# Designs tried in a protein design run: designed miniproteins, single chains. Part 48

Each design is a single chain, and the fold is of that chain. pLDDT is the mean over its residues in the fold that is shown.

## One batch from the design tools (miniprotein)

Design m1768
Fold by ESMFold2-Fast:
Structure m1768 (fold): chain A 64 residues (1-64)
Amino acid sequence: LEEARARLDERVERYKKELIEQMKKLGDPEGAEEVKKMPESILRSELVARDGSPELRAEALAVA
């Protein structure tokens, strides 16, 4: 369960970095700054909603 939390945190951090890069590539520096300030809980919820996998949902619930 602790390993699941660590893996989820790594996924959220990578997802955050990817969003920032995409915002910069689209020419939206304001959006990139907003992503940097987003709480991890919101990023987790978005990642879970996008993936929809039962494994990811279980990891998110274990951390919540």
Scores: mean pLDDT 69

Design m1769
Fold by ESMFold2-Fast:
Structure m1769 (fold): chain A 66 residues (1-66)
Amino acid sequence: GPPELREAVELILEAARAREAGDEERAKQLITEAARLMGVSEETAERNMELAIADPEAARRALETA
């Protein structure tokens, strides 16, 4: 896939880790960057992060196949 998509997925996974660590400011910064790379809203990128948190195994598999 396009390099921007892989980078965006990696940023979403990093945002999920930051949120789990309690670093909400870092998570927001990473979500904003991922949204710009994907050409979507920050709300859409945050929704993708929430989905990754709900199913981390599926998120990991998506990164490996990206």
Scores: mean pLDDT 75

Design m1770
Fold by ESMFold2-Fast:
Structure m1770 (fold): chain A 95 residues (1-95)
Amino acid sequence: SIKGTLSVGGSDGAIGVGEAEIESDATHVVAEGEITGAPPSRGEGVTVSAIAADGSVASGLGTVESDGKHAKVEGTGMVGKAEGAVAVGAGARTT
């Protein structure tokens, strides 16, 4: 697990940001942590982006669950390389 940044889009368009624990491989990413700045948000089939320390970006579809303070984002079928992700972002709206 790597400590990194998690960003989650809220239902009102606000973005919640915080520190998360990130687990990743080449095609799958899970980020879980505490966020501030966004209301509770849930979604499936949302766009998930993962950024590695070298600036490589992987994108896929996944899930987001947030109570406005704690958030978990999971991305699957990531295109690019999700391994070594240090930042993960998810939209709160259906894609």
Scores: mean pLDDT 76

Design m1771
Fold by ESMFold2-Fast:
Structure m1771 (fold): chain A 77 residues (1-77)
Amino acid sequence: NAYREAVERLLKAEDPEEQALATTRAVSHILRALDAGNIDQAREGAELLSKALEEKGYPEAAKQLRLVIDDEIARAA
């Protein structure tokens, strides 16, 4: 599970650039899941990444991610 690996990298990363890179990779995998019609996988990925962002001290990024993915899912429904 590629987005799960990216989330694990974020949780283990102490360097802000590594955290940003891991977050970007996780978002890329969530968007690919949406493009493939895997709505449940995208929803799970967004939830997992949002919790990891909150744990790393980025609650606003987590909130924004949830809003963006919820909007994309609503368009797909």
Scores: mean pLDDT 81

Design m1772
Fold by ESMFold2-Fast:
Structure m1772 (fold): chain A 77 residues (1-77)
Amino acid sequence: MAKEHLEKGKKALKEGNYEEAIEHFKKALEEDPNNVEALKGLAAAYSLLGDDEGAREAAVRALVALGMPEEEARALV
């Protein structure tokens, strides 16, 4: 269930297990591709790993899921 994967991802982020957090957030997004909380968590985990491109793409997806046009979201990230 997406909620369980979200909670596991958040816990992994808090514990510094960024790769584990990414896998849990990806599983949450398999069930709910527009889950803003999972997309924000994924962006944070990628950023903390130093994957700037992964972080940027996840952040753009989160802003688009919130109703922002993709062009505007890409300009902000």
Scores: mean pLDDT 81

Design m1773
Fold by ESMFold2-Fast:
Structure m1773 (fold): chain A 55 residues (1-55)
Amino acid sequence: SEEERARIREEYQLEVVKRTKAFVDANPDASVEELAAAQQKIIDELRAEYERRLA
C-alpha cells in the first residue's frame, strides 16, 4: 500500500541520518570529500535494501 511504502521511505530517511552520524562519530577528522563519499555509499546501500523490501 502507499501508506506502507511511505513508512518504509521514512524509515530509510532516518537510517541514512543514523548511519551518517555514526560515520562522523567514528571519523571526526574526515574531510568534506570523504564525508560526501561515505554518505553516497550509505544512500546507495539503503536504496538497494529499499528496492528489495518493495519487491
Scores: mean pLDDT 81

Design m1774
Fold by ESMFold2-Fast:
Structure m1774 (fold): chain A 68 residues (1-68)
Amino acid sequence: SALEHARKAVEAAKEGDYNEALEHAQKAFNLDPKSLEVAELLLEAAKEAEGDVKKRLEAAAKKMKELA
């Protein structure tokens, strides 16, 4: 589910596996692009990330909130 992928994105970001975090975030977005719950989890993942990865996760969450 979208929520499961969003949770995996948070876990991957905490472990420093940024490629995996972005991959799971993209899957979550594709499955439910209007989910505010998924958007909040992507913001949580962004807090655990740095630089470009942080910005990409924040951008995805912002887009989801705009679509909701």
Scores: mean pLDDT 84

Design m1775
Fold by ESMFold2-Fast:
Parts: structure tokens; C-alpha cells; sequence
Structure m1775 (fold): chain A 67 residues (1-67)
């Protein structure tokens, strides 16, 4: 859902700001969002780059592909 996608992006941003590594944040996204490792890494990179629009797109697509 849109709310789930936004929570994943906000969570990733908060963890990165708190000093967690990109790998630790990716593991959070895999665990909490049931994202693939690849989708999680792409989302983390987008958030780190400040591209929140792209991060939301990645989160939405990843949540739709998980079956």
C-alpha cells in the first residue's frame, strides 16, 4: 500500500540519519517490508541520494511484486 511504501522510505531515512550503514538499513527493509535484497539496496541508495520520489517508486514496485 501507499502507507506501507511511505513508512519503509521514512524508516530507511531515519535509520541512515541515525548512523546505521546502508547494509543494516537494507536488512531492515527486507525484514519489515518483505522486500528483495536488490529492491532494498536500490531504495537505500535513492534515500541516501535524497531522491525520495524514486525511493517511493521502488517501494511501491517491490511491494506489488512480492507474491
Amino acid sequence: SEEEARKLVEGAATLLESGFSEEEVAQYLVREGNLSEEAARRLVRAVRAGDFERALEIAREALEKTS
Scores: mean pLDDT 81

Design m1776
Fold by ESMFold2-Fast:
Structure m1776 (fold): chain A 65 residues (1-65)
Amino acid sequence: MEEWLERAKKHLSPEVAELLEELYRLAKEGASREEIDAKVREFIARHPEHAGLIAVFADELLRAS
């Protein structure tokens, strides 16, 4: 697992950390951009307070993969 992801998880709420792990796994497995976007959209619908933070991390995650 990427060191930046482990470090981020230590400072993020459990639900955000779990989402980042799931997105990283999907990206590594070759999931489509549409599948990743759908997962992010569902999470933001449940946790709108994290929308801005997740957008930044999703960009970093896709660039790193």
Scores: mean pLDDT 71

Design m1777
Fold by ESMFold2-Fast:
Structure m1777 (fold): chain A 55 residues (1-55)
Amino acid sequence: MEDIEEGVKEVAKAVLKTVVNRLPPEEQEKFLEEMTKSKSPYIREEAKKLLEELK
């Protein structure tokens, strides 16, 4: 049951990392901050982790 959640989290992380890596530094932080407000809990959690990495 957790396998599905882990897969979704990994996909969310990969997508967010791909988008962030294509954005200029100023937009990267702003984009991740907006993603932490997402309706999806998976996107919110991964965005918070990536935002911590950028700090």
Scores: mean pLDDT 75

Design m1778
Fold by ESMFold2-Fast:
Structure m1778 (fold): chain A 103 residues (1-103)
Amino acid sequence: EEIIKEAQADVDAELAAGVDPRTLADRYIKEAEENVEKLIKGENPEEAARDVMYNLARLVIVAKRLTPEEADRVLSRIVEIGRKIAENPEAQAAFERAAAKYG
C-alpha cells in the first residue's frame, strides 16, 4: 500500500536522523488522537480519516523499534483509538472509506 510505504520512509528518515523512537511514538499518538476528534466531529472527515490511518501506520512501524513493554503501551493506545472510532458509526464509515482508498 502506498500509505504504508510513505509511513515507512518517514519513520526510517526520522530514526536515521537520530530521533528517539519513544518521542516519535508520542508524536504519532498525539496526531492520531487530534484527527480522531476531527473525524468524530465531522470536520473534513476524509482528510481526518486518512491522517489517522497514516499515523496508525507510523505507530505500527515505530513499535518494532521499542522495548516489548513500550510496544505494548503503543498497541493499547492504537486499540483505544480504534474503539473511539468504532463507537461513532459516521466516523467508522469514513475511516472504512479512507482504508479502502488509501490503505
Scores: mean pLDDT 85

Design m1779
Fold by ESMFold2-Fast:
Structure m1779 (fold): chain A 65 residues (1-65)
Amino acid sequence: MSLVRKGLDLYNEGKLEEAKKVFEEAIKLDPNNVIAWSLLSKVLEKMGKKEEAKEYREKGREVAR
């Protein structure tokens, strides 16, 4: 089962903390997964963690190059 899909399903259900953990796991397995970085940033922004979201967006951009 895809971790990205699992995280996205949790995000759509409003289970933001669970979605965050799944996307963090996806990044640990593949740090070049640009989609996982983007979605983790989106989860953080929806949680109200705008500063953390910005930092993760910048990290995802670095990975994408």
Scores: mean pLDDT 80

Design m1780
Fold by ESMFold2-Fast:
Parts: sequence; C-alpha cells; structure tokens
Structure m1780 (fold): chain A 66 residues (1-66)
Amino acid sequence: DEERKEKIKKIAEKYVSEETAEKIAEYIAKLGFTSVKTLVDYFGVSKEDAEKIAEEIKKEGLAEVL
C-alpha cells in the first residue's frame, strides 16, 4: 500500500537519510513487519533511532513489530 509506505517513510526520515528511509519503508510495507534488530543489522540504523522508528510504527499500527 503506497499510503502506508509513505507514512513509514515519514517516520523513518526523522531519524535517517531520505534514501535509507525510502528503503526501510519499501521493505516494511512489503513484509508487514519489522524489528529493532533488522533496522540495526540490515539498514545500519543506530539502536536508539531503530527503537524510536519501531515504536512509532507500532503505535501508528503501520506494521507488526517483532
């Protein structure tokens, strides 16, 4: 869903570059879930920023957070 992807991107871009936020949003929108570990290990996000991104996504109901 393009609207869901755009909302996830807007959350992520508060913490990471627009290019990284686009990749995160595309990945999460396709899978429907994420984790702090995936954001850190796969996308190179700091643990602090990954926790904030995951929490906002969970709070807004945009994807499942494992």
Scores: mean pLDDT 87

Design m1781
Fold by ESMFold2-Fast:
Structure m1781 (fold): chain A 88 residues (1-88)
Amino acid sequence: KLKEEIEKYKKLAEKGDAEAYVKLGKLYASLGEYEKALEYFEKAAELGSAEAYAYLSGLYNILGDLDKAVEYHNKAIKLLKEKGIDPF
């Protein structure tokens, strides 16, 4: 079923759905495929997903790049506040 979810979200992502890229990033991260997860979260972030910046922060923290983790965390908070969404 996980493979079916990946196929479904890949089709949606190809249509420019930022949320689908976020779902793909989460699925690949859960499989330990952090490079693919980063790629999908970067695509979601390019489409304006503040949630994707939060996940990029988390992945860079796991990979030991604390400077990038902090940078993406700050970007996520700024975008969420600009949209009137509480980041916590």
Scores: mean pLDDT 80

Design m1782
Fold by ESMFold2-Fast:
Structure m1782 (fold): chain A 69 residues (1-69)
Amino acid sequence: SQEEVDEARRRAIKAGLTVEEIAVLNHVVRYGKVDIEKLAKMLGITPEEVEQLLARLLERGLVDKVEIL
């Protein structure tokens, strides 16, 4: 639900995530699928950094599941 998305965002901000990291989290929560190369280009970081960020979000339980495109 929209409330769950908003709550996840608030938790991410409290955890010290950057605006870019919150954007990745929101994309994952909404779609469950990530085009790593496109997101990396949009955020100005490397694809490897996006992958590491996604792994960390999964380990911390901020995201339940992610499908990599």
Scores: mean pLDDT 74

Design m1783
Fold by ESMFold2-Fast:
Structure m1783 (fold): chain A 56 residues (1-56)
Amino acid sequence: SSLQERYEELKKEIDELEAQAIRAVNAGDLARAAELAAQSRKLGEELHKIEKELGL
């Protein structure tokens, strides 16, 4: 389903943002890390809504 495709897309996007946030922390760019973490949280909220819609 299109929802399942969006679910997999969001999971990949969240993983990428989390990896980028870790790299930003390691580079000492705390402002960038905070921005990436905030983006990841927003996508996580969307993922949760889709999980409920899919009955997960």
Scores: mean pLDDT 86

Design m1784
Fold by ESMFold2-Fast:
Structure m1784 (fold): chain A 75 residues (1-75)
Amino acid sequence: SKAEELLREAERLLEEAERAFAAGRYEEARRLAERARELALEAMRLAGDDLELITRAIGLVLRAIGLELDVDLAE
């Protein structure tokens, strides 16, 4: 489904964001995490009442927010 595709892309972007953060590229990490959060929220809207997809989306949103906070503390 489109929701599943968006979740896969959000996961990929979060992995890239985490690598960017580890490399000290904080602006890149923030941008990637923000994009991943946007995609996960869109996936949640498209998931309807699919609790598995909603749960995955929530997890990705929280992970992205955590990384964005880590960037704020590092800058």
Scores: mean pLDDT 87

Design m1785
Fold by ESMFold2-Fast:
Structure m1785 (fold): chain A 85 residues (1-85)
Amino acid sequence: SLEEAKKEVDKIIEEARRRMDEALATHTDPAAQEEAFRKIFLEASDKIAEIASKLTPEQRDEVIGYASKKLQELAAEYRARLAAR
């Protein structure tokens, strides 16, 4: 369902956030942190695409829109945190 898909997206975003926090804690090199963030975002995007692929076209558009907003907010947050270090 659409509601279940959005909950799965939220779980993916929360896992990505946790992994990014871990990358900031374990890597002191900015290049390594940025590379870790890139991989985490790619993996999250792939998982979201897989969820969306199982939905109707209308539900897919809704889930992709929801996920895109969440991913943009996550990216902005961690880019700001990386720049502050």
Scores: mean pLDDT 83

Design m1786
Fold by ESMFold2-Fast:
Structure m1786 (fold): chain A 64 residues (1-64)
Amino acid sequence: AEAHNNLGNALLALGRPDEAAAEYREALRLKPDFALARGNLVLALQRSGRPAEAAAEMRTLRAL
């Protein structure tokens, strides 16, 4: 879980938000309560121009 979150962070820093989002989703598949990865996924989706998916993830994060 943490390794995928860290890879996502590196990809986001490289300007690759779609790939970062995929890695954060894998982190959440392994650890669904990983709030940090979910917050990072929201940011990656916003930077990818995917605001509807970002909003869905924000709703889930607020419910935690």
Scores: mean pLDDT 79

Design m1787
Fold by ESMFold2-Fast:
Structure m1787 (fold): chain A 80 residues (1-80)
Amino acid sequence: SSTFERALELIRQLQELIEQADKALENGDKETARKIIAEMDKVIEELKKLREQLDAHWAENVDNAIAGVEQYKKKVEEWV
């Protein structure tokens, strides 16, 4: 379904944002890291809305992906 395809695209976007955040931190670019965290929040909120339209199996996979990103985000926020 288009909802499932959109959820996968958003999960891929979160992975790309994590890679960008890691690079920003390696370069000491705290301002860029903060902006990337804000973009992560937007993607997470869209995923939470789409999650309500998924079957239980895929909803659980989205929940796990969000939980992982939230843990990563918290660690990054402690450094910026």
Scores: mean pLDDT 85

Design m1788
Fold by ESMFold2-Fast:
Structure m1788 (fold): chain A 100 residues (1-100)
Amino acid sequence: DPELEEKTEEAMKKLQEELAARYAALSPEEQERFRRQQLENQVALIEVIRDAAEKVDPETARRIGELLDRAREAAARGDLATVERLVDEALELAREAASA
């Protein structure tokens, strides 16, 4: 259902924006705990994007799977910036596949 998918995407974006604003207001100790949670959440998001992409184009899902492997490696070393970049790349690949 494209309309339901669009509403879910908007809700997810709003949640991410709200979480980012809350993070900026936290103490350094609270920020470290939230960074760890964000790493877990961002990796899980790539998994969801990959699974959604499999329904549209298995080749795109395979490519997102490669990004997921890289994201897991980055998360293991606490590299949030790399994981966030890989989420953006996964979303772009999924969007292009859905629009084709």
Scores: mean pLDDT 80

Design m1789
Fold by ESMFold2-Fast:
Structure m1789 (fold): chain A 76 residues (1-76)
Amino acid sequence: SGAAREEEFARLRKLFLDILRNSSSDAQLRERLRAAGFDDKTIDRVLNLVRDGRRLGLSDEEIAQAAAYALIQEKG
């Protein structure tokens, strides 16, 4: 349902934002994403979004939203 997808999006966005705010390196981001239960492909995708987003001058909030959106879209 739409409500379940919105709840999952909000959960993922908060999770990614918390990880981004509490990580000072790509290695820490990898470790925290792995601890959160993400597979290597998802971790690489999120790290690419973080790298590209920071290069574009996006905030951690904007990057977290983009990562959450990408994962929700991947599920169809």
Scores: mean pLDDT 84

Design m1790
Fold by ESMFold2-Fast:
Structure m1790 (fold): chain A 62 residues (1-62)
Amino acid sequence: LSEEQLRAGQEAGRRAMEAAHRALSAGATPDEAEKVGREVLEEAARELGLSTEQVAEAARMG
């Protein structure tokens, strides 16, 4: 991944985590929160032209 893609992936990962935590705080189940986070990563991957796995890896590295 390029530095720009890594940075964008890390930002997407942070947003996915925030969305999942917000869902849990609002009374969502862990499965629902995980789905919300995954959807954020999938949308970011599509926008960046990457796979969801590549975005998840970039998020993990940050």
Scores: mean pLDDT 79

Design m1791
Fold by ESMFold2-Fast:
Structure m1791 (fold): chain A 58 residues (1-58)
Amino acid sequence: AETIKRVAEHDSGLSREDLEKLVEAYKNKDYETIEEIAKKHGITKEQAVSVAKALLES
């Protein structure tokens, strides 16, 4: 899990805290929070959802 979080951090530019918030928002179907995190990092909502799914499956 930790290794996968480091890879996601490096590849997406998201901080560890933002990755954790993203996974939690995805589990709760909180798409508003997902969009806020995506906007903050210049990625799409779809990309943010993909990152959350990858981390959740770890």
Scores: mean pLDDT 72

Design m1792
Fold by ESMFold2-Fast:
Structure m1792 (fold): chain A 82 residues (1-82)
Amino acid sequence: GLLEEAERLILEAIRAALAGKVEEAKKLGKKALELAKEVGDETLVRAAEYAIKAAEAMAQGDLTAATGYALAALGELIEREL
């Protein structure tokens, strides 16, 4: 369903961002954000926004910020499972 697709895209965006694939990460994160907004899941919206911020931090060479945002995105996904 759309929830599972949004979660998958967030995880792919995080992976792409940490791998330095900034353009791919931004595309995946933005698509995930659109799906999260469509389903009205605020936790997935925050996770997608953090994944996009991780990609933006990576684009600037800020590995500390990129890692922090990636962990924040994962934290939102874990919270959703609880």
Scores: mean pLDDT 86

Design m1793
Fold by ESMFold2-Fast:
Structure m1793 (fold): chain A 74 residues (1-74)
Amino acid sequence: YQELVDEANRLLREGKPEEAIPLYEEALQKAVEEFGENHPLVARYYGLLAKAYLEMGKPEEAGPLFRKAQAILD
């Protein structure tokens, strides 16, 4: 699923956050399935998804995702 994140990161660089978001969501789901929801990799993917929502101008969607990432790491 790192390939999903790499593709999503490329889409963000191209100014396509709406196309990147579903790829980050798929990577997040797969990481949760493999490692459980309290894993550092899952926290990282929540952070990337939150950043994509910020680039779309959706801070209300991004806020909860950043808080989830922080809660997992602490």
Scores: mean pLDDT 82

Design m1794
Fold by ESMFold2-Fast:
Structure m1794 (fold): chain A 68 residues (1-68)
Amino acid sequence: SKVEELKAALDKLLASLEAKKAELTPRQLQGELEAIRQLAEREADLLNLSPEERKEVMEYVDERIAAI
């Protein structure tokens, strides 16, 4: 599904960022995480996701970010 493909793409970006976590300051890390969150919102808009699908993606991204 478009939702699962978007989640997978975002997971790859978050995993790449997490691998570089030790090289970033806390401020830089927060900026990069916010950029990925904003990218998730833009991609959801471009894919014309329903409100329910957008909520699912954003809740997933927010939970993944909180784990980093």
Scores: mean pLDDT 85

Design m1795
Fold by ESMFold2-Fast:
Structure m1795 (fold): chain A 83 residues (1-83)
Amino acid sequence: MQKELAEEAVRLAEEAARAAEDPEKAKEYIKKAVELVSKLDEEAQKEALKKIEKKLKELAEESSKKGEVGQEVLKEFNEVMAK
């Protein structure tokens, strides 16, 4: 079920990007995505994290309010991963 969990985690990251106008909701989606990723084995976890980070970086690079929210969400993601 690793593929299914990884796909759901990436989907939650996409929902976070879609909810960029609501930073609280976007952060909640990212927390949920990280929780799912924590249940994967090391290889699947690395692939899922790479996809999530890519989507958040794309959002953070936007020159708008979405970019500002994307930067905050990416920071939260990196802080949770660093512990």
Scores: mean pLDDT 72

Design m1796
Fold by ESMFold2-Fast:
Structure m1796 (fold): chain A 56 residues (1-56)
Amino acid sequence: MTEEQIKEAEEYQKKGVEAIAKGDTKSGAEYARKSALIAGKSEEEAERSAQAALDA
């Protein structure tokens, strides 16, 4: 994974956390999913990451 992909994944993760803090859990889960996919995870792992974001 490149440094650019890591930075993009981190930015989506931050947006996900901020969305959840605002009560927008659906957007938070979507950002977590996108972060996982950018990081090279499978679709199933991306869904697990989205679920973890909802639990945060």
Scores: mean pLDDT 75

Design m1797
Fold by ESMFold2-Fast:
Structure m1797 (fold): chain A 56 residues (1-56)
Amino acid sequence: ALELAIEAAKELEELREKGLISEEELQKYQHQLEDLAFAGDEEGVRKLAEEVRKKA
């Protein structure tokens, strides 16, 4: 879960750098990822990571 959250966060930063997502989208996904990781929702973190990868 934590490793997936870190990987997803890096992928979000890359997508923002490439201009594929907006600053608002980056903040929204980062906030969701932090909330899921804090709650210990491993499945939620994994699903969000998969959604982020689909944007790459």
Scores: mean pLDDT 76

Design m1798
Fold by ESMFold2-Fast:
Structure m1798 (fold): chain A 90 residues (1-90)
Amino acid sequence: MEALELFREGERAYGAGDYESAAAHYEKAISLLPEDDPRRVVALELLGEAYAKLGKYEEARRYYEEAARLAERLGDLSTARHLREKAEKL
């Protein structure tokens, strides 16, 4: 599946320290996923992590907050809490 391939490429880029490339792959993966797809929560969290590594803390916080809202909507309250904590610690 195209979205999973983009996740895999993003993870490779992140592992290599190429956070800009990682962010681009995760953003493209998000664009291929339905609004309420749980994989979108993971992609938004990873996108936030990539932006945090780039020192772009406002973008990182925004993506963690977007991921938290979606997790809450999907009934995953523990993931939503974790993501809000990540946003607060930036």
Scores: mean pLDDT 86

Design m1799
Fold by ESMFold2-Fast:
Structure m1799 (fold): chain A 87 residues (1-87)
Amino acid sequence: MTEEEAKKLAEAMAKTLLETAKSLLKRREEEGTSLEEVEEEIEEMFENVLETAKSIGEVMKEYMEKELAKVKKEYEEYLAKKLAEEA
């Protein structure tokens, strides 16, 4: 795997993960699921994605760690905004 391929794959996986996390948070409002339960599911998804990247190789792990840091920050900002709108 080239560095460019690893970067593109990590960005694609991170984008899918962020959209899935946002979808789960939105579904929480519709189904009455607890915020804690949704956060636990999202954390498990983050760990599984990182473990998958580690199994591919060191270059993929490095790019995935960087992209996951961005996803976590964007998710936290999205969550904070949603909770502020609910208050």
Scores: mean pLDDT 80

Design m1800
Fold by ESMFold2-Fast:
Structure m1800 (fold): chain A 72 residues (1-72)
Amino acid sequence: MKEVRELALLGTGYTIRGIGYELDGDEKLARESYERAVRVYEEMARKLEETDPESAEQARRFAKRLRERIKK
């Protein structure tokens, strides 16, 4: 549970950084930050699959939304 919380914080941190870079017009750094956040959430989902499938699904949704954001 603590490891998962740390991954959630890390994923959120990369997402916030991505938004910050996007607002500053740094598209490249924003994209890199979002891609890192996607990887963190996907890792979190894999770790939660057996113990907390609902939270795993939520993490996958966050990753999917960020991938869609990168595409746009």
Scores: mean pLDDT 81

Design m1801
Fold by ESMFold2-Fast:
Structure m1801 (fold): chain A 56 residues (1-56)
Amino acid sequence: MVEKKVTGLGPGIFSDLLIERLKKEFPEVEIKRDYKTNSYIIKGEKEKVDEAIKAL
């Protein structure tokens, strides 16, 4: 399993909508909000994580 950090998705409401869509499309990946850095952590199988990041 791999873990990648995503930053710079824009204002909170817009980034939250994008992340909710991503969770529906890639249920195998775990998406966590990192409140310390205002970013998102995507964790899962490498292939699924890479596809999820490309879908952003």
Scores: mean pLDDT 73

Design m1802
Fold by ESMFold2-Fast:
Structure m1802 (fold): chain A 95 residues (1-95)
Amino acid sequence: SKLEEAIKKLKEIVKLLKENSTSLKAYEKAKKELSPEEYEEVLQEIIDQLLDYLKVSRETLKKALEEVIKEEKEKGTLSKEIEELFKDFLKILDK
């Protein structure tokens, strides 16, 4: 299914983010230094890129992000930085 493929690809992205801390630090810096509106615009651009890359709807991306967070929490492998980033994506997807 499209959801299962999206979950698989998001898990690969999570692995890359864990292996390359520079990307996560850049998001943390942006969140601290940008206004809330500017940060939401940056996140919206990333969401648009993820939707295109995964070839899924906003609803399917939301479900995939929620499932990845859940599975990583159950395994005890969820980084706080990735959890916060994905939760910020979810807030925008709920609009």
Scores: mean pLDDT 83

Design m1803
Fold by ESMFold2-Fast:
Order: C-alpha cells, then structure tokens, then sequence
Structure m1803 (fold): chain A 65 residues (1-65)
C-alpha cells in the first residue's frame, strides 16, 4: 500500500491530538490558518506518506512556540 505502520501511527497521532476524524475536518481546523499553512501544504504533508512530514505538521499545528 502507499503507507506503512509508522505513517499510520503518525496520522493517528495527528488526528487524535487535534480531535479530528477526517482530512476534511483537519483542513477546516483554525490552527491550520494560525500556523500560516495552506490547504495544499496540509494535504501534501498528510498524503506524503512520510511519517516525518506528518509529525512536522503536528508540531507546527500544536505549538511551535
């Protein structure tokens, strides 16, 4: 498949941390705009299937200080 266990775990962490259950809900989250991210950047990171890209997205959304 286009993903593995590490990528699936990273996506699960991202969705759980933000309290979302879908990519559509993630794209509507106000923290995306607050982090200065475009819809296209979020889609690229989530569908990359790179666990490092997903984890970097989570860090940017939850509290780069």
Amino acid sequence: GPYDAAYNAAVDRLFAALGVTSLEQLLADPRVKAAGLTREQVIAAVTSPDPAAVDALLERLLGAP
Scores: mean pLDDT 79

Design m1804
Fold by ESMFold2-Fast:
Structure m1804 (fold): chain A 63 residues (1-63)
Amino acid sequence: SDAEKKAKAAEYAAKGTAAYKAGNYKEAADYFRKAAELLKDVDPDLAEGYAALAKLAEALAKA
């Protein structure tokens, strides 16, 4: 259901944020990307936001 996808995406976003704060940027990127995939057909604007955060985290991991 859409509610279950939103709940799971929020869980991944929380894990991504925790990883980001810890400096684990690759892990953060992976979690934000999972959140974006779950939301793409449920909340496309929020999905795009998480995809952008994943790209930023991925860039920081490679710096």
Scores: mean pLDDT 87

Design m1805
Fold by ESMFold2-Fast:
Parts: C-alpha cells; sequence; structure tokens
Structure m1805 (fold): chain A 98 residues (1-98)
C-alpha cells in the first residue's frame, strides 16, 4: 500500500520536473520534443493508479527522445532529461510490480 502511494507521488513529482525541463528544451528550439513531453506529463498527472504505468512509460519515451535531441545543444539538459526518464521508469516498475 505505502509503496504504491509513494511510487505514484514520485511519478507525479517527476512529471512536474519533466514539464520544467521541457520548457528549457523549447528555449533551445526543440519545440516538437518539448510539446510531446508536456502532453505526456499532463496525461500522467491526470492518470489513476491503473493508467499510471502506461502514462509513465509514454513520458519516459518522450523524455529519452528529447534528451537525444538536446545532447548536441545542452549536454547538461540531456543528462537531467535522462535522469527524470530513469526515475519515471523506476516508478512505473514499482506500480506494475504492485
Amino acid sequence: MEEVKKAMEEAKELAKRAIELAERAKRLGLTEEADRVIEAAKELLKADASEMPYQATRLALALARAAERAERLDPGLARELREVASGIMDAAGKLRAS
């Protein structure tokens, strides 16, 4: 019970962080990648417990794509995007195991 609740809280916090990083990506001209991250993060924030693993996976894929594109422009941002993607996948794994 507490593990599921904590994983959901972690996923939502990471989704908010993803939106912040996406706004930084937009300032680098990565508008398409940033918009996909923002849309996926908003869906995760609206998700119930049963939908959250799917939405978390979708957000992690969008973040990974944004990180790939950001690597040549801002390696620091790319690293932060990858860290959030990893955290989201960890949270999704905990939710699926529960």
Scores: mean pLDDT 84

